# Designs tried in a protein design run: designed miniproteins, single chains, continued (5). Part 72

Each design is a single chain, and the fold is of that chain. pLDDT is the mean over its residues in the fold that is shown.

## One batch from the design tools (miniprotein)

Design m18492
Fold by ESMFold2-Fast:
Structure m18492 (fold): chain A 98 residues (1-98)
Amino acid sequence: IPVEDLKTLDEVKAASASMLVRADIAIQELRGALAASEANGDAKTAGVLREALRLYEEAKRIAQQVLEEDLSMDEAKENLARAKKLYDEGVRLAEQAA
């Protein structure tokens, strides 16, 4: 669902909760891939996976702020859009490492 199409704070919080779940799954998958790359001495792949992991962890942190803080509608939408951008960058890097 596009962030710009969300009409209520409850919808923004629901989308942020969904982002949090997706980020948690991506983090667990990347941690496994990173451990395998490090065990094989693949420093290039490990480096890309560490950056993807950092982006997913930052996206998760921002999504959690939207859920926990008393943000305005505009602030909540802006933070969710930033989390989505970081998540999408993490996906792009993880796909490059595959």
Scores: mean pLDDT 86

Design m18493
Fold by ESMFold2-Fast:
Structure m18493 (fold): chain A 97 residues (1-97)
Amino acid sequence: SAAHDAALAAQEAAFEAKLAESMAALEAEIAKIPDEEERRRQLELARRLAEALRELAAEAFALGRELRVDPLTSPAVAEALEPRARELQRELEEWVA
């Protein structure tokens, strides 16, 4: 329905706005790190994480539209994205190593 598509678009926009807000706050905190090399490393890690979260969210909302469900509460969406979430966890462990 048009109402379902509008609700998902609003949720996706709200996620993007919250991620941008959180990233701005995190980048401001990273800017306070005295060591230039550590600051650069933390900023790179933060940006990689943000990009990975954007990709995962985009896939979740695409599945929500396809399956006509709320991607934030749907067990089917969670199950479909579990392999990508596991891969992201592995990548994060490598990025912080």
Scores: mean pLDDT 84

Design m18494
Fold by ESMFold2-Fast:
Structure m18494 (fold): chain A 85 residues (1-85)
Amino acid sequence: MKAEEEMKKREARQYARVLLEIGEETGLSVKDLQILMRHFGKELTLSQSVIDDIVAEIEKFVTEKENREKYELEKKQRMEDELLS
């Protein structure tokens, strides 16, 4: 049961990554990506819960990317401040 849950979670993350990549390449909005996922979810006979998980992972990736960029900037600034002290 736990292994199946982990597999579904990984699959949701993989779909979110592919959709975000498509969005970056094509200029599609997050809203457009959500519509695309609902279409793919229906074709793949995914449950509503899984579709919702994929949509949530898309939002999470956007948030984590922003947090990652902030973290990298803070880390660089901290290293420079330590060197220039």
Scores: mean pLDDT 69

Design m18495
Fold by ESMFold2-Fast:
Structure m18495 (fold): chain A 89 residues (1-89)
Amino acid sequence: SKEELIKKLEELKEKIKKAKTFEELKKLAKEVIKLILSSEELSVEEKIGYALRIIGVLIDGEYFGASLEEVKKEILKIIEEIIKKLKES
């Protein structure tokens, strides 16, 4: 259900806010991607789009020197965008 997906995304958002290392953040971001890709509440195009955006942000952190806080901020923005879209549907 949309409500269950929103709840799980909000729980992951709170865990991401508390992440202290890039490895913790990467693990949680992968959980977000898995949750999105397995959802029936989003179109295939929406799932791929959000997953690729999260992956791009992780690559910026791992290979191009974006800080933990910058990567965290951008992932949280993407999650909040997904939650807002689900609530408005």
Scores: mean pLDDT 87

Design m18496
Fold by ESMFold2-Fast:
Structure m18496 (fold): chain A 90 residues (1-90)
Amino acid sequence: SAADVEAAAESLLTVVDEAVKRALELAKQATTQKEIDELKNEVESALRTVKGALERLRARSDAESQAKLDQVLAEIEKKFEEVLAVLESK
């Protein structure tokens, strides 16, 4: 249902927010090129996984739910880009 899709999207945003907070802390503490490269790889892999999951959910959703999922994906991408920006500044 649309309510189930919305609940799933909000739950995913909460999980992403906690993961991004932790990743930002680790990114700020990273001092070696190995640590930076490993964390960047993990962040990029996590984004691909989340994006794939949302795209699969979108394919099974109605137009209203698709619009909501597109907004959630954009917000998630922005949060991951903030982590990558910290890593790239090192």
Scores: mean pLDDT 82

Design m18497
Fold by ESMFold2-Fast:
Structure m18497 (fold): chain A 90 residues (1-90)
Amino acid sequence: NAKELYKKGSILVVEGEKKLKEGLKIGKENPEKKEEYEKLLKEGKEIFEEGVKLIVKAFEEAGKPELAAEFEKVFGAKLKEYEEKLEKEK
């Protein structure tokens, strides 16, 4: 069920991105709260990656493997951008 996988994946991508952004904000504003923002970044990354996997599967089930590959590449780059922002703030 491509539609169900896409909906679930989209929710997880949004949730993961929200946690990644919150973790980065805390790291910048309150660097002493390292345990708190590192937990948010780890959870956000795991949720984001799971969401991407579900959306990739949704495109594959819909018979659009080219869109699956493009989406995986684009969101992989977006995750790397969050990692690079974290490194620049240190």
Scores: mean pLDDT 80

Design m18498
Fold by ESMFold2-Fast:
Structure m18498 (fold): chain A 98 residues (1-98)
Amino acid sequence: SAMEAARREIKALVIDAAQEASRVEKRIDEAIEKLKSDQAKVKELQALKKELRERANEWLFRMQELLANVDLAGTRALVEEFRRFLREVEERIKEIEG
């Protein structure tokens, strides 16, 4: 059915976005290790990692509501918003690295 297809697509979108967030978090951890002698930059990266985790938790909570309602359009919009945030995090990592 259309509803079953929508549920499958929502779940796939959630899994893909969660994997992207995990990849970005790993990128922060790699930057922390690379810059470990620079305590100021390490502190900025740790703050960025905390912000990423807090935003990911908020996103996951909102996604649970969208899945319960089988709101595919809302899911796509929220996933694109989250992906834009992940791109901003990657840009901030580059700025901190110099």
Scores: mean pLDDT 89

Design m18499
Fold by ESMFold2-Fast:
Structure m18499 (fold): chain A 96 residues (1-96)
Amino acid sequence: MTREEDEAALAEAEKDESLSISARIQIEIYRLKEAGHSLEEIAEILREKAEELRESDPALALEYEKAAVQIEAAAAKDPAAGAAEVARIDAELAAL
């Protein structure tokens, strides 16, 4: 697909109000991969998004941080470190 066709498909998917926050973040990650971003660049973008949202939407910020950790673990090829950090973030989300 072209960038324009991919954006149209993602916009159609976003109309499904039943999509979880995690699913919407995965769609954003897919879009970034299709745009040619590396895993390290995607993780940086997700971390910046989490920081921007920290004061206005702490729960959404934690979901972006969780996605960034998962991508960082994939880039580093260290799934154990990623799993430990995801568990920490899941505990913080449960405390909200």
Scores: mean pLDDT 73

Design m18500
Fold by ESMFold2-Fast:
Structure m18500 (fold): chain A 95 residues (1-95)
Amino acid sequence: MSGEEVLEKIKELYEKLKKSKDAEEAIRLANEMAELAVEFLARNRDLAGLEEVLALVRDFHEQARTASPEERKELAIELAERILEIVERAVKKVK
């Protein structure tokens, strides 16, 4: 996929995530966004962006372990927003 195609897919997942009614769906969608971001950043050798996404995913899992369902949904939204920002920045630089 081109960078623009990856960004469009991530934006679609983010819109679905904002409309999700349960924390588990939001977490699943955020994870799908993270997987697409990791694949794109690794393929384009954006090591700084890759490290940033991996750190965000790690921090999310640490915080989510002790969080309520409402807090987990908020954390998933925050993760998704930051992933979107990283990919958008990377697409502008590489594509």
Scores: mean pLDDT 82

Design m18501
Fold by ESMFold2-Fast:
Structure m18501 (fold): chain A 78 residues (1-78)
Amino acid sequence: ISEIELKILEVLDKNPKGLTAEEIMKALNLSASTVSEALSKLYEKGLVESIVDENGNTVYRLTEKGREYLEKVKKEKE
């Protein structure tokens, strides 16, 4: 995966309840287009899931596969 995709996985790992695309943009100081493209790729790979909250906001969270992938990447980097 790209460095941007990895940073999004890491920020979602720190926020297990999930983040909106806007919250990810603020956390990583990335543009809406960059975050949207990376989230689409991560969703296609099954590493993130999307949930609609009570206010109609789309919230993104790590899947179990996403957490396993991030743990493997952390092991390789250590």
Scores: mean pLDDT 81

Design m18502
Fold by ESMFold2-Fast:
Structure m18502 (fold): chain A 87 residues (1-87)
Amino acid sequence: MVSELQNIISGKSYSEVLSLLADMLERGADVETLGALLTAVRIVKSPKDYARFLKDVGDMLRMLYLEGKSNQEVADFARERAKEEEK
């Protein structure tokens, strides 16, 4: 899992990583899957990308588990963030 995610992520922009996260959330990704993705970003992406991904994932975890948002609502948030980061 983690090595496959590393290969997928290494070729992606930050915007594309957020789009991948949105796709995973729409498919019901759990905390373990989110943790694996976070680890892959830490290993293969810049410290700047890792720091912003930590913040984005933290916001998404708050929405899912503290605010009671659905996976679809959080995936929509991730897609909006991806559009902001596309340039």
Scores: mean pLDDT 80

Design m18503
Fold by ESMFold2-Fast:
Structure m18503 (fold): chain A 68 residues (1-68)
Amino acid sequence: SALDEALAAMEAAARAMLDAGAPPEVVEKHMLTQYMRAAATLSPEEVDRLAARVSEIGRALRAEYEAR
């Protein structure tokens, strides 16, 4: 789905930023910007789903960052 593709792109971009040495707060700001752009085109119900999935991705990326 378009939502799954957007989430995969967001996760890939966040990982690339972490690999480049960006601090977690910069990565979080990037993810928030992408979330806001996606949310503007979605229904309220889809925004709730997007928020939950973005939270899951953020936790996984944080764990990956701390394992490095």
Scores: mean pLDDT 77

Design m18504
Fold by ESMFold2-Fast:
Structure m18504 (fold): chain A 68 residues (1-68)
Amino acid sequence: APAPESGLTPEQLARLRELAAAAGPEERARAEERVAAVVAAEPGLPPELRELVRLHALALEHQRAAAA
């Protein structure tokens, strides 16, 4: 099995994907800005880790929007 690059459990990863899927267009736009900043800081970041960063950013922006 592939190594867990982020150290997340399968359950945590599933929850992250659920939250990311719930993100709206405005939340996705903010998440993409966050992803772009991370990629600019770490241009050698593997595609698999870039997707994990995107999922985390989407989940975070969705949760922040819900809390605001």
Scores: mean pLDDT 75

Design m18505
Fold by ESMFold2-Fast:
Structure m18505 (fold): chain A 100 residues (1-100)
Amino acid sequence: MTVFEETAKILSELLKKKPKTVDEVREFVKDASPVAQYIADLLAEAADADGTRIDVSKNGELRYFAKTDKPYLTPEEALRELLEYIAENIKKFTGKEVKL
């Protein structure tokens, strides 16, 4: 199983479980591989930068939302874009290509 496949599976299961708080998200990924945890954290940061956010309501409920002028990306689409971005940066700064 590739890093992409592993992380996509974890994100799909997380969304299916419909976590209500940030602590539930952290608890869910705690037993994942360190690489999958790191990619999940980068995905959250990339989603925020791209206008998709994970926010906590007044009741501690976890909310997923997208920017008004941008379609909501699926977890697989968001993960693919993030991994391509990481691969491009590795190539740019190290000269070494990473196969996703």
Scores: mean pLDDT 52

Design m18506
Fold by ESMFold2-Fast:
Structure m18506 (fold): chain A 91 residues (1-91)
Amino acid sequence: GEVEELLERAEELVREVIELAKKLEGETKLYAEIAAGVGLLEVGVAKTLLKRGAPEEEVKRLAERGLEIAEAAKKALEEGDGEGVREAAEK
């Protein structure tokens, strides 16, 4: 379903952020790891709620939040934007 596809995409992007962070050092690496951790937490909560039969709109909102954080972090990392990585971690 749509929600499961969003969750899979969010997890894939979080994994990509983790891989990009492995090649970094210092503060940018720290914020990339924080952003990945927050994204993974949002996805984990969404998966738990889905298993418990929570409303699809609630699960979708959390999955979309995790996806947005991971997408923002990945884009900032690919652009070499350390401030953008920090901003993604603050979401």
Scores: mean pLDDT 83

Design m18507
Fold by ESMFold2-Fast:
Structure m18507 (fold): chain A 88 residues (1-88)
Amino acid sequence: APASAEEAREEVERAKERARELAEEARKAVEEGKLVEAALLGTSAVMVLLAAAVVAYSAGDEELAKEALELGRRVAEEIERLIKEAEE
């Protein structure tokens, strides 16, 4: 297996922190009217969480994988909403 359960937990925690930073940058980009940059940053946060979810699932931790995917869904919905509100 490419990852242990411990390595998978560490990967997901790092991904959560990175996604938080990217989501904060995306929110700032929306406030500055940089909507394409916001979309790229939000998508990057989702991709980081998806990669961590794959690692968790491969390590046999389905609940950890679901947690990462659920956070990714919430980030995607928030950034999409903020961009839509800024365009209207």
Scores: mean pLDDT 86

Design m18508
Fold by ESMFold2-Fast:
Structure m18508 (fold): chain A 81 residues (1-81)
Amino acid sequence: SIDDSRPDPERGREVAQRGLEEKNIAVVAAGMLLLAASGRLDEAYFYLGQFYESMGDTEKAKEFLQKAAELGSEEAKKLLE
C-alpha cells in the first residue's frame, strides 16, 4: 500500500549514475524514468546530457542540458555558460 504518494528520487539517481558510469543508455533511461516519476525531470535530463557528453556527442549533450536548465537544474545552467 502507498502511505506516501511522493516517490523517492534517490533510486532514480543511483540507477542514472550507474548508467552514466557504465556508458549504457538503457540504464540511464531507466534512471530517467524513475526520476521523472519522482518529479525530478530536471535531474533526468541532466543525467542524459552528461551521458552524451561522455560519448562525445556535444550537440545532444547541450540539447538535454538546456532542457534540464529550463526545468530548473542549476548544475545544467552552469554547464551551458
Scores: mean pLDDT 81

Design m18509
Fold by ESMFold2-Fast:
Structure m18509 (fold): chain A 82 residues (1-82)
Amino acid sequence: SIDELVEIMTKLGAQVQQEIENLREKASEAKKVSDELAKMYEKEIAKLTEQWKKEREYWIDLLLNPKEAETFVKKLKEEQKK
C-alpha cells in the first residue's frame, strides 16, 4: 500500500539523515585538526544529500502512480520475509 511505501521512505530518510548528522559531527571535529579532512566529510555529506534527493524523487513518482507503488511495496515485502 501507499502507507507502506511512505513508511519505508521515512525509515530510509531517517537513516540517511543520521549518517549526514554523524558526518557533520566528524567534519566539525576535523576542522580543529585538518581543513582538508573537514572538506572531505563535507563532500561526502553533499554526495549523500544528492543521492537521497534523487531517490526521494523516484519514490515520489511511485506515490503518484498507485499501481507501480503497490508492485514496488510487494517486491520489498518479499525481500523482507527472510
Scores: mean pLDDT 78

Design m18510
Fold by ESMFold2-Fast:
Parts: C-alpha cells; sequence; structure tokens
Structure m18510 (fold): chain A 68 residues (1-68)
C-alpha cells in the first residue's frame, strides 16, 4: 500500500535510512533506482526532517520520493 510519512533521518546509508516519526516509531526506508530526492540525494543527512512517499512492502518502505 502507498504511504506518506514524515520524520527524522537516522542511520543513513547508500541503500536507505531509518525514519523516526514524532511518536518514536521507526520504519526502514529503502532506496531504489526510481527514488527521487528533493532537493537532491547529496543534501540528505542524519538529523534531517523529511517526508517520504513510497510503498509499504514486508514492513519496509520502498521510497518513491524523499522531500526535505
Amino acid sequence: SDVMLSGTVKSLTASGFTLELQDGSQYEVLFSSQTVFYPSLGALANGKHVVVFGRLENGKIIAKQVVF
């Protein structure tokens, strides 16, 4: 199912990050070749507040867009 979640970036790697929501809940976010970053992937860092739009698959979010 499609999801849109906002939170803080934690544990950023080349493949994804952990999204921490305001209530302390955490979701694993995975990048794909189709993931679009606004303004850019190079500006993404741990501690950034982001909005993730993607698909929830097997308890993980496959990111379509990461906006911050």
Scores: mean pLDDT 88

Design m18511
Fold by ESMFold2-Fast:
Structure m18511 (fold): chain A 72 residues (1-72)
Amino acid sequence: SKMDELLKKLDEKLKELETVADESTVKKYKETFKNLRKQFDLNRDNPELVANLMELGETFIAELDKLIEELS
C-alpha cells in the first residue's frame, strides 16, 4: 500500500540520519516517526485522516532529506 511505501521510506531515511546526526536528534525524529505510525494504525479505516497523515509523512520525508543533506 502507499502507507507501507511511505513508512518504509521514512524508516530508510531515519537509518540514514543515524549515520550523520547525534543521538538526541535521532531520538527526536524516531519519536515523530513512532507517533506517525501510531496515528496510521489508529485511523486505518478513516480514508480522510489517512490522506492527511500521508501528507504529513511526505512533509516529514522532505524535512529528513534536508537535514541529512545539511549534516552530511
Scores: mean pLDDT 85

Design m18512
Fold by ESMFold2-Fast:
Structure m18512 (fold): chain A 92 residues (1-92)
Amino acid sequence: KEELIKRIEKVIEILRKKLAESTDPQVQAILEDAIKSLEEIKKRAEMGADPLVVRLLLESLIVHTRNALLAAGVPQEEVDKLEKELRDALRA
């Protein structure tokens, strides 16, 4: 459970780094929204939310963020790499 919170923190750090590297306002807005949603999911996990519900919310957020970045014109390979980094950070 503490491990899940640490994994969420790692995902937030990855997205903050990508946000700092981005110069596209649309991409920045997508990443900022994703970070805000992750902070809310982290707070729910800290308050004792069911880990399965937390993981479902994380999965939905990753899918939504991927689709939003693709719609914003980010290349498929770049989005796939980011998604893999986020999913790897959430494993175990």
Scores: mean pLDDT 86

Design m18513
Fold by ESMFold2-Fast:
Structure m18513 (fold): chain A 77 residues (1-77)
Amino acid sequence: MSPEEAAERLIKLAKEIGPEVEKAAQKFVDTARAHPDDRIAINKAGNELFKKASKGDGKKIAELLRTARELVERVLG
């Protein structure tokens, strides 16, 4: 599986929740790509993504966060 495919999947999931969440997901991906060893920066971007998604369906938020974690592993690995 390509890192690009994983990144696209996360952004598509975020887009279904809202444009603000999509933007936060893109920032999360960009942060992971730019700072692969910076766990603090990645975690901070992930927390921002979670907060923006928190107005949505809890089940969808959980799926989004799970996808974000798997994405980081694939983009950074």
Scores: mean pLDDT 73

Design m18514
Fold by ESMFold2-Fast:
Formats: C-alpha cells, structure tokens, sequence
Structure m18514 (fold): chain A 83 residues (1-83)
C-alpha cells in the first residue's frame, strides 16, 4: 500500500543548509537516517528511508531547499512510499 508520510522539521535555516549539503554528498540510507535523527525525525521515517532512500532523500532536499529560500524555520516534506 502506498503511504504518505508527512514530515515537519523545525530547525534553523543554517541547520537545513547543512542537512542539504550532507544529503547531496552522500545518498546512502545510513546518512539519510543520521540527518533525519539530527533534525529530530524518528519512527516511520527510518523505515521509509530503508525501503525508499532515493524518494525520501529527494523529498527532504526539496523541502529544505524551499525552507532555505523562504527563510523558514519549518520545512514540510511528504513522501509517498510502499511500506
């Protein structure tokens, strides 16, 4: 079943820039999980990353790019994944 996982991240613009750089440099599921944990994301997101690392990574990158452009402390991402 396709599941939509909504992720809200409350972090500074600088933290989101650092996360973007890490996600762009290392596409491994382990790095994506570490970035998510550093930003306070836990639970179902880890399973989504293990099953669909590219989809989760792309969604997080897009959300963080938008938040950095807007100067927003909140980034929202929605991932469609088969869990």
Amino acid sequence: MKVKIGVGVHATVEEKRAALEELRRDPSPERIIEVAKKLGLTGPIEEAIRRHPDAVREALIKAFEQAVRDGSETASAEVEAEL
Scores: mean pLDDT 72

Design m18515
Fold by ESMFold2-Fast:
Structure m18515 (fold): chain A 80 residues (1-80)
Amino acid sequence: MKEEIIEQLDKIAKLAEERGDKDLAKTIQSMKDALEKGELSLEDLLSLLQTMKQAAQQRGDTELTEQLEELIEIIEKALK
């Protein structure tokens, strides 16, 4: 489960880097590092990702929205 979350975070960070969104890439990398160190709970990560997904949807960023939705689903299953 943790490995799937980390892998999906890496995919989102790579997408952000490829699009020149350095702030998003840095934010995702920070979340990944905090999660790996146990400094960020899955509940807090889920909340942050839901906020990011809503912002992406408002911008019409379908690709980012789909990647964030995939990660949200993985985390929601882990919390059940």
Scores: mean pLDDT 83

Design m18516
Fold by ESMFold2-Fast:
Structure m18516 (fold): chain A 101 residues (1-101)
Amino acid sequence: MIEEVKEKLKTIISTMVGLSREEIDALLAGEPISKFDKVAKSERERNSVNAVVGSLLDWMRKVIDIIRQAIETGDPELIARAEQIIRNLDLQVEFIRRLAP
């Protein structure tokens, strides 16, 4: 479950920001967003890009944490939320596949 969710999240984020799966893994492991700074044309653009990437990584971490808690606790509310998140991720991945099959 957690690994499937990570792969779906990587696919979504990769498509949204143009980063590779390996680059997303490096950022999640604590590498600095400075690698993304190299593609920004100005200091303002770098700051905006860093904010977007940071927000997406925080979202990914929160999604993974909810699913981990659902697995660890067996809480029916957390399980229901995790299932809803997985369904929404499946729909987003399907949408992406239709754009670039």
Scores: mean pLDDT 68

Design m18517
Fold by ESMFold2-Fast:
Structure m18517 (fold): chain A 91 residues (1-91)
Amino acid sequence: MIDELSLGDLVAILKLLYYKAEGDEKTFEELKKTIETKGSELVQKLYKEALNSKEVQKKLIEKLGELLKEEGWSEEDVEAAKKKIEELLEK
């Protein structure tokens, strides 16, 4: 199921997780409403799973890395992006 996510879907879910980690409850609720209103059922299911599972969060970050490689990013740039996202999710 994670394999069927677009780059845009992954960014939307990871943004939601970032604002939750940041403690920006207002932005988190606004993004959540956007996903629940306009997001696919798959995106809605996966963000809920990611909120309750660090394992799912890691799988989403790994999938983002694979999609970035497909877009022509170097392995070094992909690793740097993954580390930045992990830092953002930890605040």
Scores: mean pLDDT 77

Design m18518
Fold by ESMFold2-Fast:
Structure m18518 (fold): chain A 94 residues (1-94)
Amino acid sequence: MSDEEILEKLREALELLEEIRRRSFPDDEVLAQLLEEARKALEERDAGRAAALLMHAISRIESHRSELTPEEREKLERAKELVGEVVEALMAKA
């Protein structure tokens, strides 16, 4: 996986998680901060930091999975898939 493919997958995951936050968790300041820090890491091209922050955001949303709509659960699963692929690619490069 190229560095650009890694960054694009992380950007897609960020946008999916941000959509879930806006609909279901608009007042969750911790989730908002994690996603904002992930966006900054992506702007700095720090894929490892972005992936770690997105994993924390996923874990936080997952703890409230029962409150999600079916569409939001599909977005969460897609974000988990994208971040998982990136983590595997980064581990293979290390």
Scores: mean pLDDT 86

Design m18519
Fold by ESMFold2-Fast:
Structure m18519 (fold): chain A 71 residues (1-71)
Amino acid sequence: EEEKEFYSMTLDEYIEKLAKEAGLPESFVKELRDKYIKKLQELKDKNLTAQEAVDFDREIYEEIEKEIKKK
């Protein structure tokens, strides 16, 4: 059920939610979205597997953590 919620959530909605929780600047959120929209499009052309989707989510999370620690 949680996996279904993730797959129904747009990349923009996911990043906005994480940004609100972490207090990240809007400029960083926009740069992160622009970067990962391109990668998501490439993965969709490849016929994305569930494992590849999980790996993609992990990359986004690591990028957000990196920005928080950079503070």
Scores: mean pLDDT 64

Design m18520
Fold by ESMFold2-Fast:
Structure m18520 (fold): chain A 61 residues (1-61)
Amino acid sequence: SAEEREVQFAIDLIRWEKSRGASDEQLRAGLEQIVAELRARGVSEAAIERLRAEVDRIIAE
């Protein structure tokens, strides 16, 4: 779905930023900006919570 593609793009962006040396704080700040944009586009809270869980996993790696 379009929602699944937007979530996957956000995950890929956060992975890329981590690979470029972004700090945990920078990654979390970037996530909050992405979440605000996704909410503005009507992405579901369930999809946003899945994104948050995946980003927490990426940060912990």
Scores: mean pLDDT 87

Design m18521
Fold by ESMFold2-Fast:
Structure m18521 (fold): chain A 90 residues (1-90)
Amino acid sequence: MEKGIKEIKKIAEELGLKSKVTTSGNTVMFTLEGTARELKEFAEKLKEKGVDFKAVTSDGRTPEELYKEDPDKKVTVSVGMSFKDLEKLS
């Protein structure tokens, strides 16, 4: 778990994203802030590691949708990840 959280933070930092993490039970909530382009690339990097990053804005929009409209738009997305998903990143 801790290694997976550190890996997510590392990938986010390398892409220029701001990351916040909270834990509740067996779920870890990630909040990421950056451009739609950076968030799309972040999701693709996690997918390469076998983790499906289903993050959305407060209005339910995906990074892919935002990227198509304005790749440089700054947005905030949130996603809950299980401990099993985080183990794939360790």
Scores: mean pLDDT 78

Design m18522
Fold by ESMFold2-Fast:
Structure m18522 (fold): chain A 75 residues (1-75)
Amino acid sequence: SRILERAEEAARRGEEAERAGDLAAAVKHYDTASVLYTIAGREDEARRLGARSRALAERLRQEDPELYKRMFRIP
């Protein structure tokens, strides 16, 4: 399906961003992949990528708290 293709592409972009050290981009792409896998009914893939996004978001919070606040609209 188109949604699965988009989910796989988002996951791949997340992996590329993670390898490049772009934590913000990796968080965004993995979160997008998790949402798309949820829409596609792929609960295991959605859970795995959502967990990865959250782990990288926590790392981003520690390494660049100002960027983290901007991404998640935290006051």
Scores: mean pLDDT 86

Design m18523
Fold by ESMFold2-Fast:
Structure m18523 (fold): chain A 59 residues (1-59)
Amino acid sequence: LAAEVEAARAEARQTFLDAGRQVAQALRNGTPEETQALAERQSAVVREKVAEVAALEAA
C-alpha cells in the first residue's frame, strides 16, 4: 500500500505541474475562452488523480 500511495502521489504531482504549465502557456498565447476550456479540462484530470490518491490512502 505505501509504495502504491507514493507512486500515485508522484503521478498526481507531475500531472498537476504539467496542467499548470499548459494553462500558463494558454494564458500567454491563447484566448480567454480557450484558456478557460483548457483549465476546466486540466482541473478535471487533477481532481481525478487526487481522488485516486485519497482512495488508496483510505484502503
Scores: mean pLDDT 79

Design m18524
Fold by ESMFold2-Fast:
Structure m18524 (fold): chain A 81 residues (1-81)
Amino acid sequence: SLLDLLGQSYLMITAVAKSQEDAENIRKLLEEAGVESLSPIEAGKEVKAVFLLQNREKVEDLIEKIKEYAESIEEREIKPA
């Protein structure tokens, strides 16, 4: 229901890729996982994504794959108000 969605936690990541090519690799990983990137293609090496925390293990596995292409990753959990 809509109320269940309002009670869900989200994880926002901001990844700074090692290169623009690595940023595209990160975006491909996010696309394959069904995650929408918040960063426009013009943002260069920075990639932002938001995950619904329904399956933490799948999210953690994806973050580990992203780490291979990123020089830094910031993680911020967004909890319901």
Scores: mean pLDDT 72

Design m18525
Fold by ESMFold2-Fast:
Structure m18525 (fold): chain A 74 residues (1-74)
Amino acid sequence: AAPPPQEVIDEVYRRALPEVVAALEKHKDDPGKAEREAASIARQAAIDLGHPDQATQIAGEVVERARKEVEEKE
């Protein structure tokens, strides 16, 4: 399957960003746990927005973007 469209990733990113960032910040001492919890939040947002079949791929892209933004603010 092709990667999800950028427009879909952008939509999920905007909706999930506050909660994803909060999860990354909450678990800053455990990067693996932070990433897993953030991915779970982003995956659920993708499902809620009607993209269950690509939810895991969308979640990965959303978490990577959010993580880079958090790191750039440090």
Scores: mean pLDDT 79

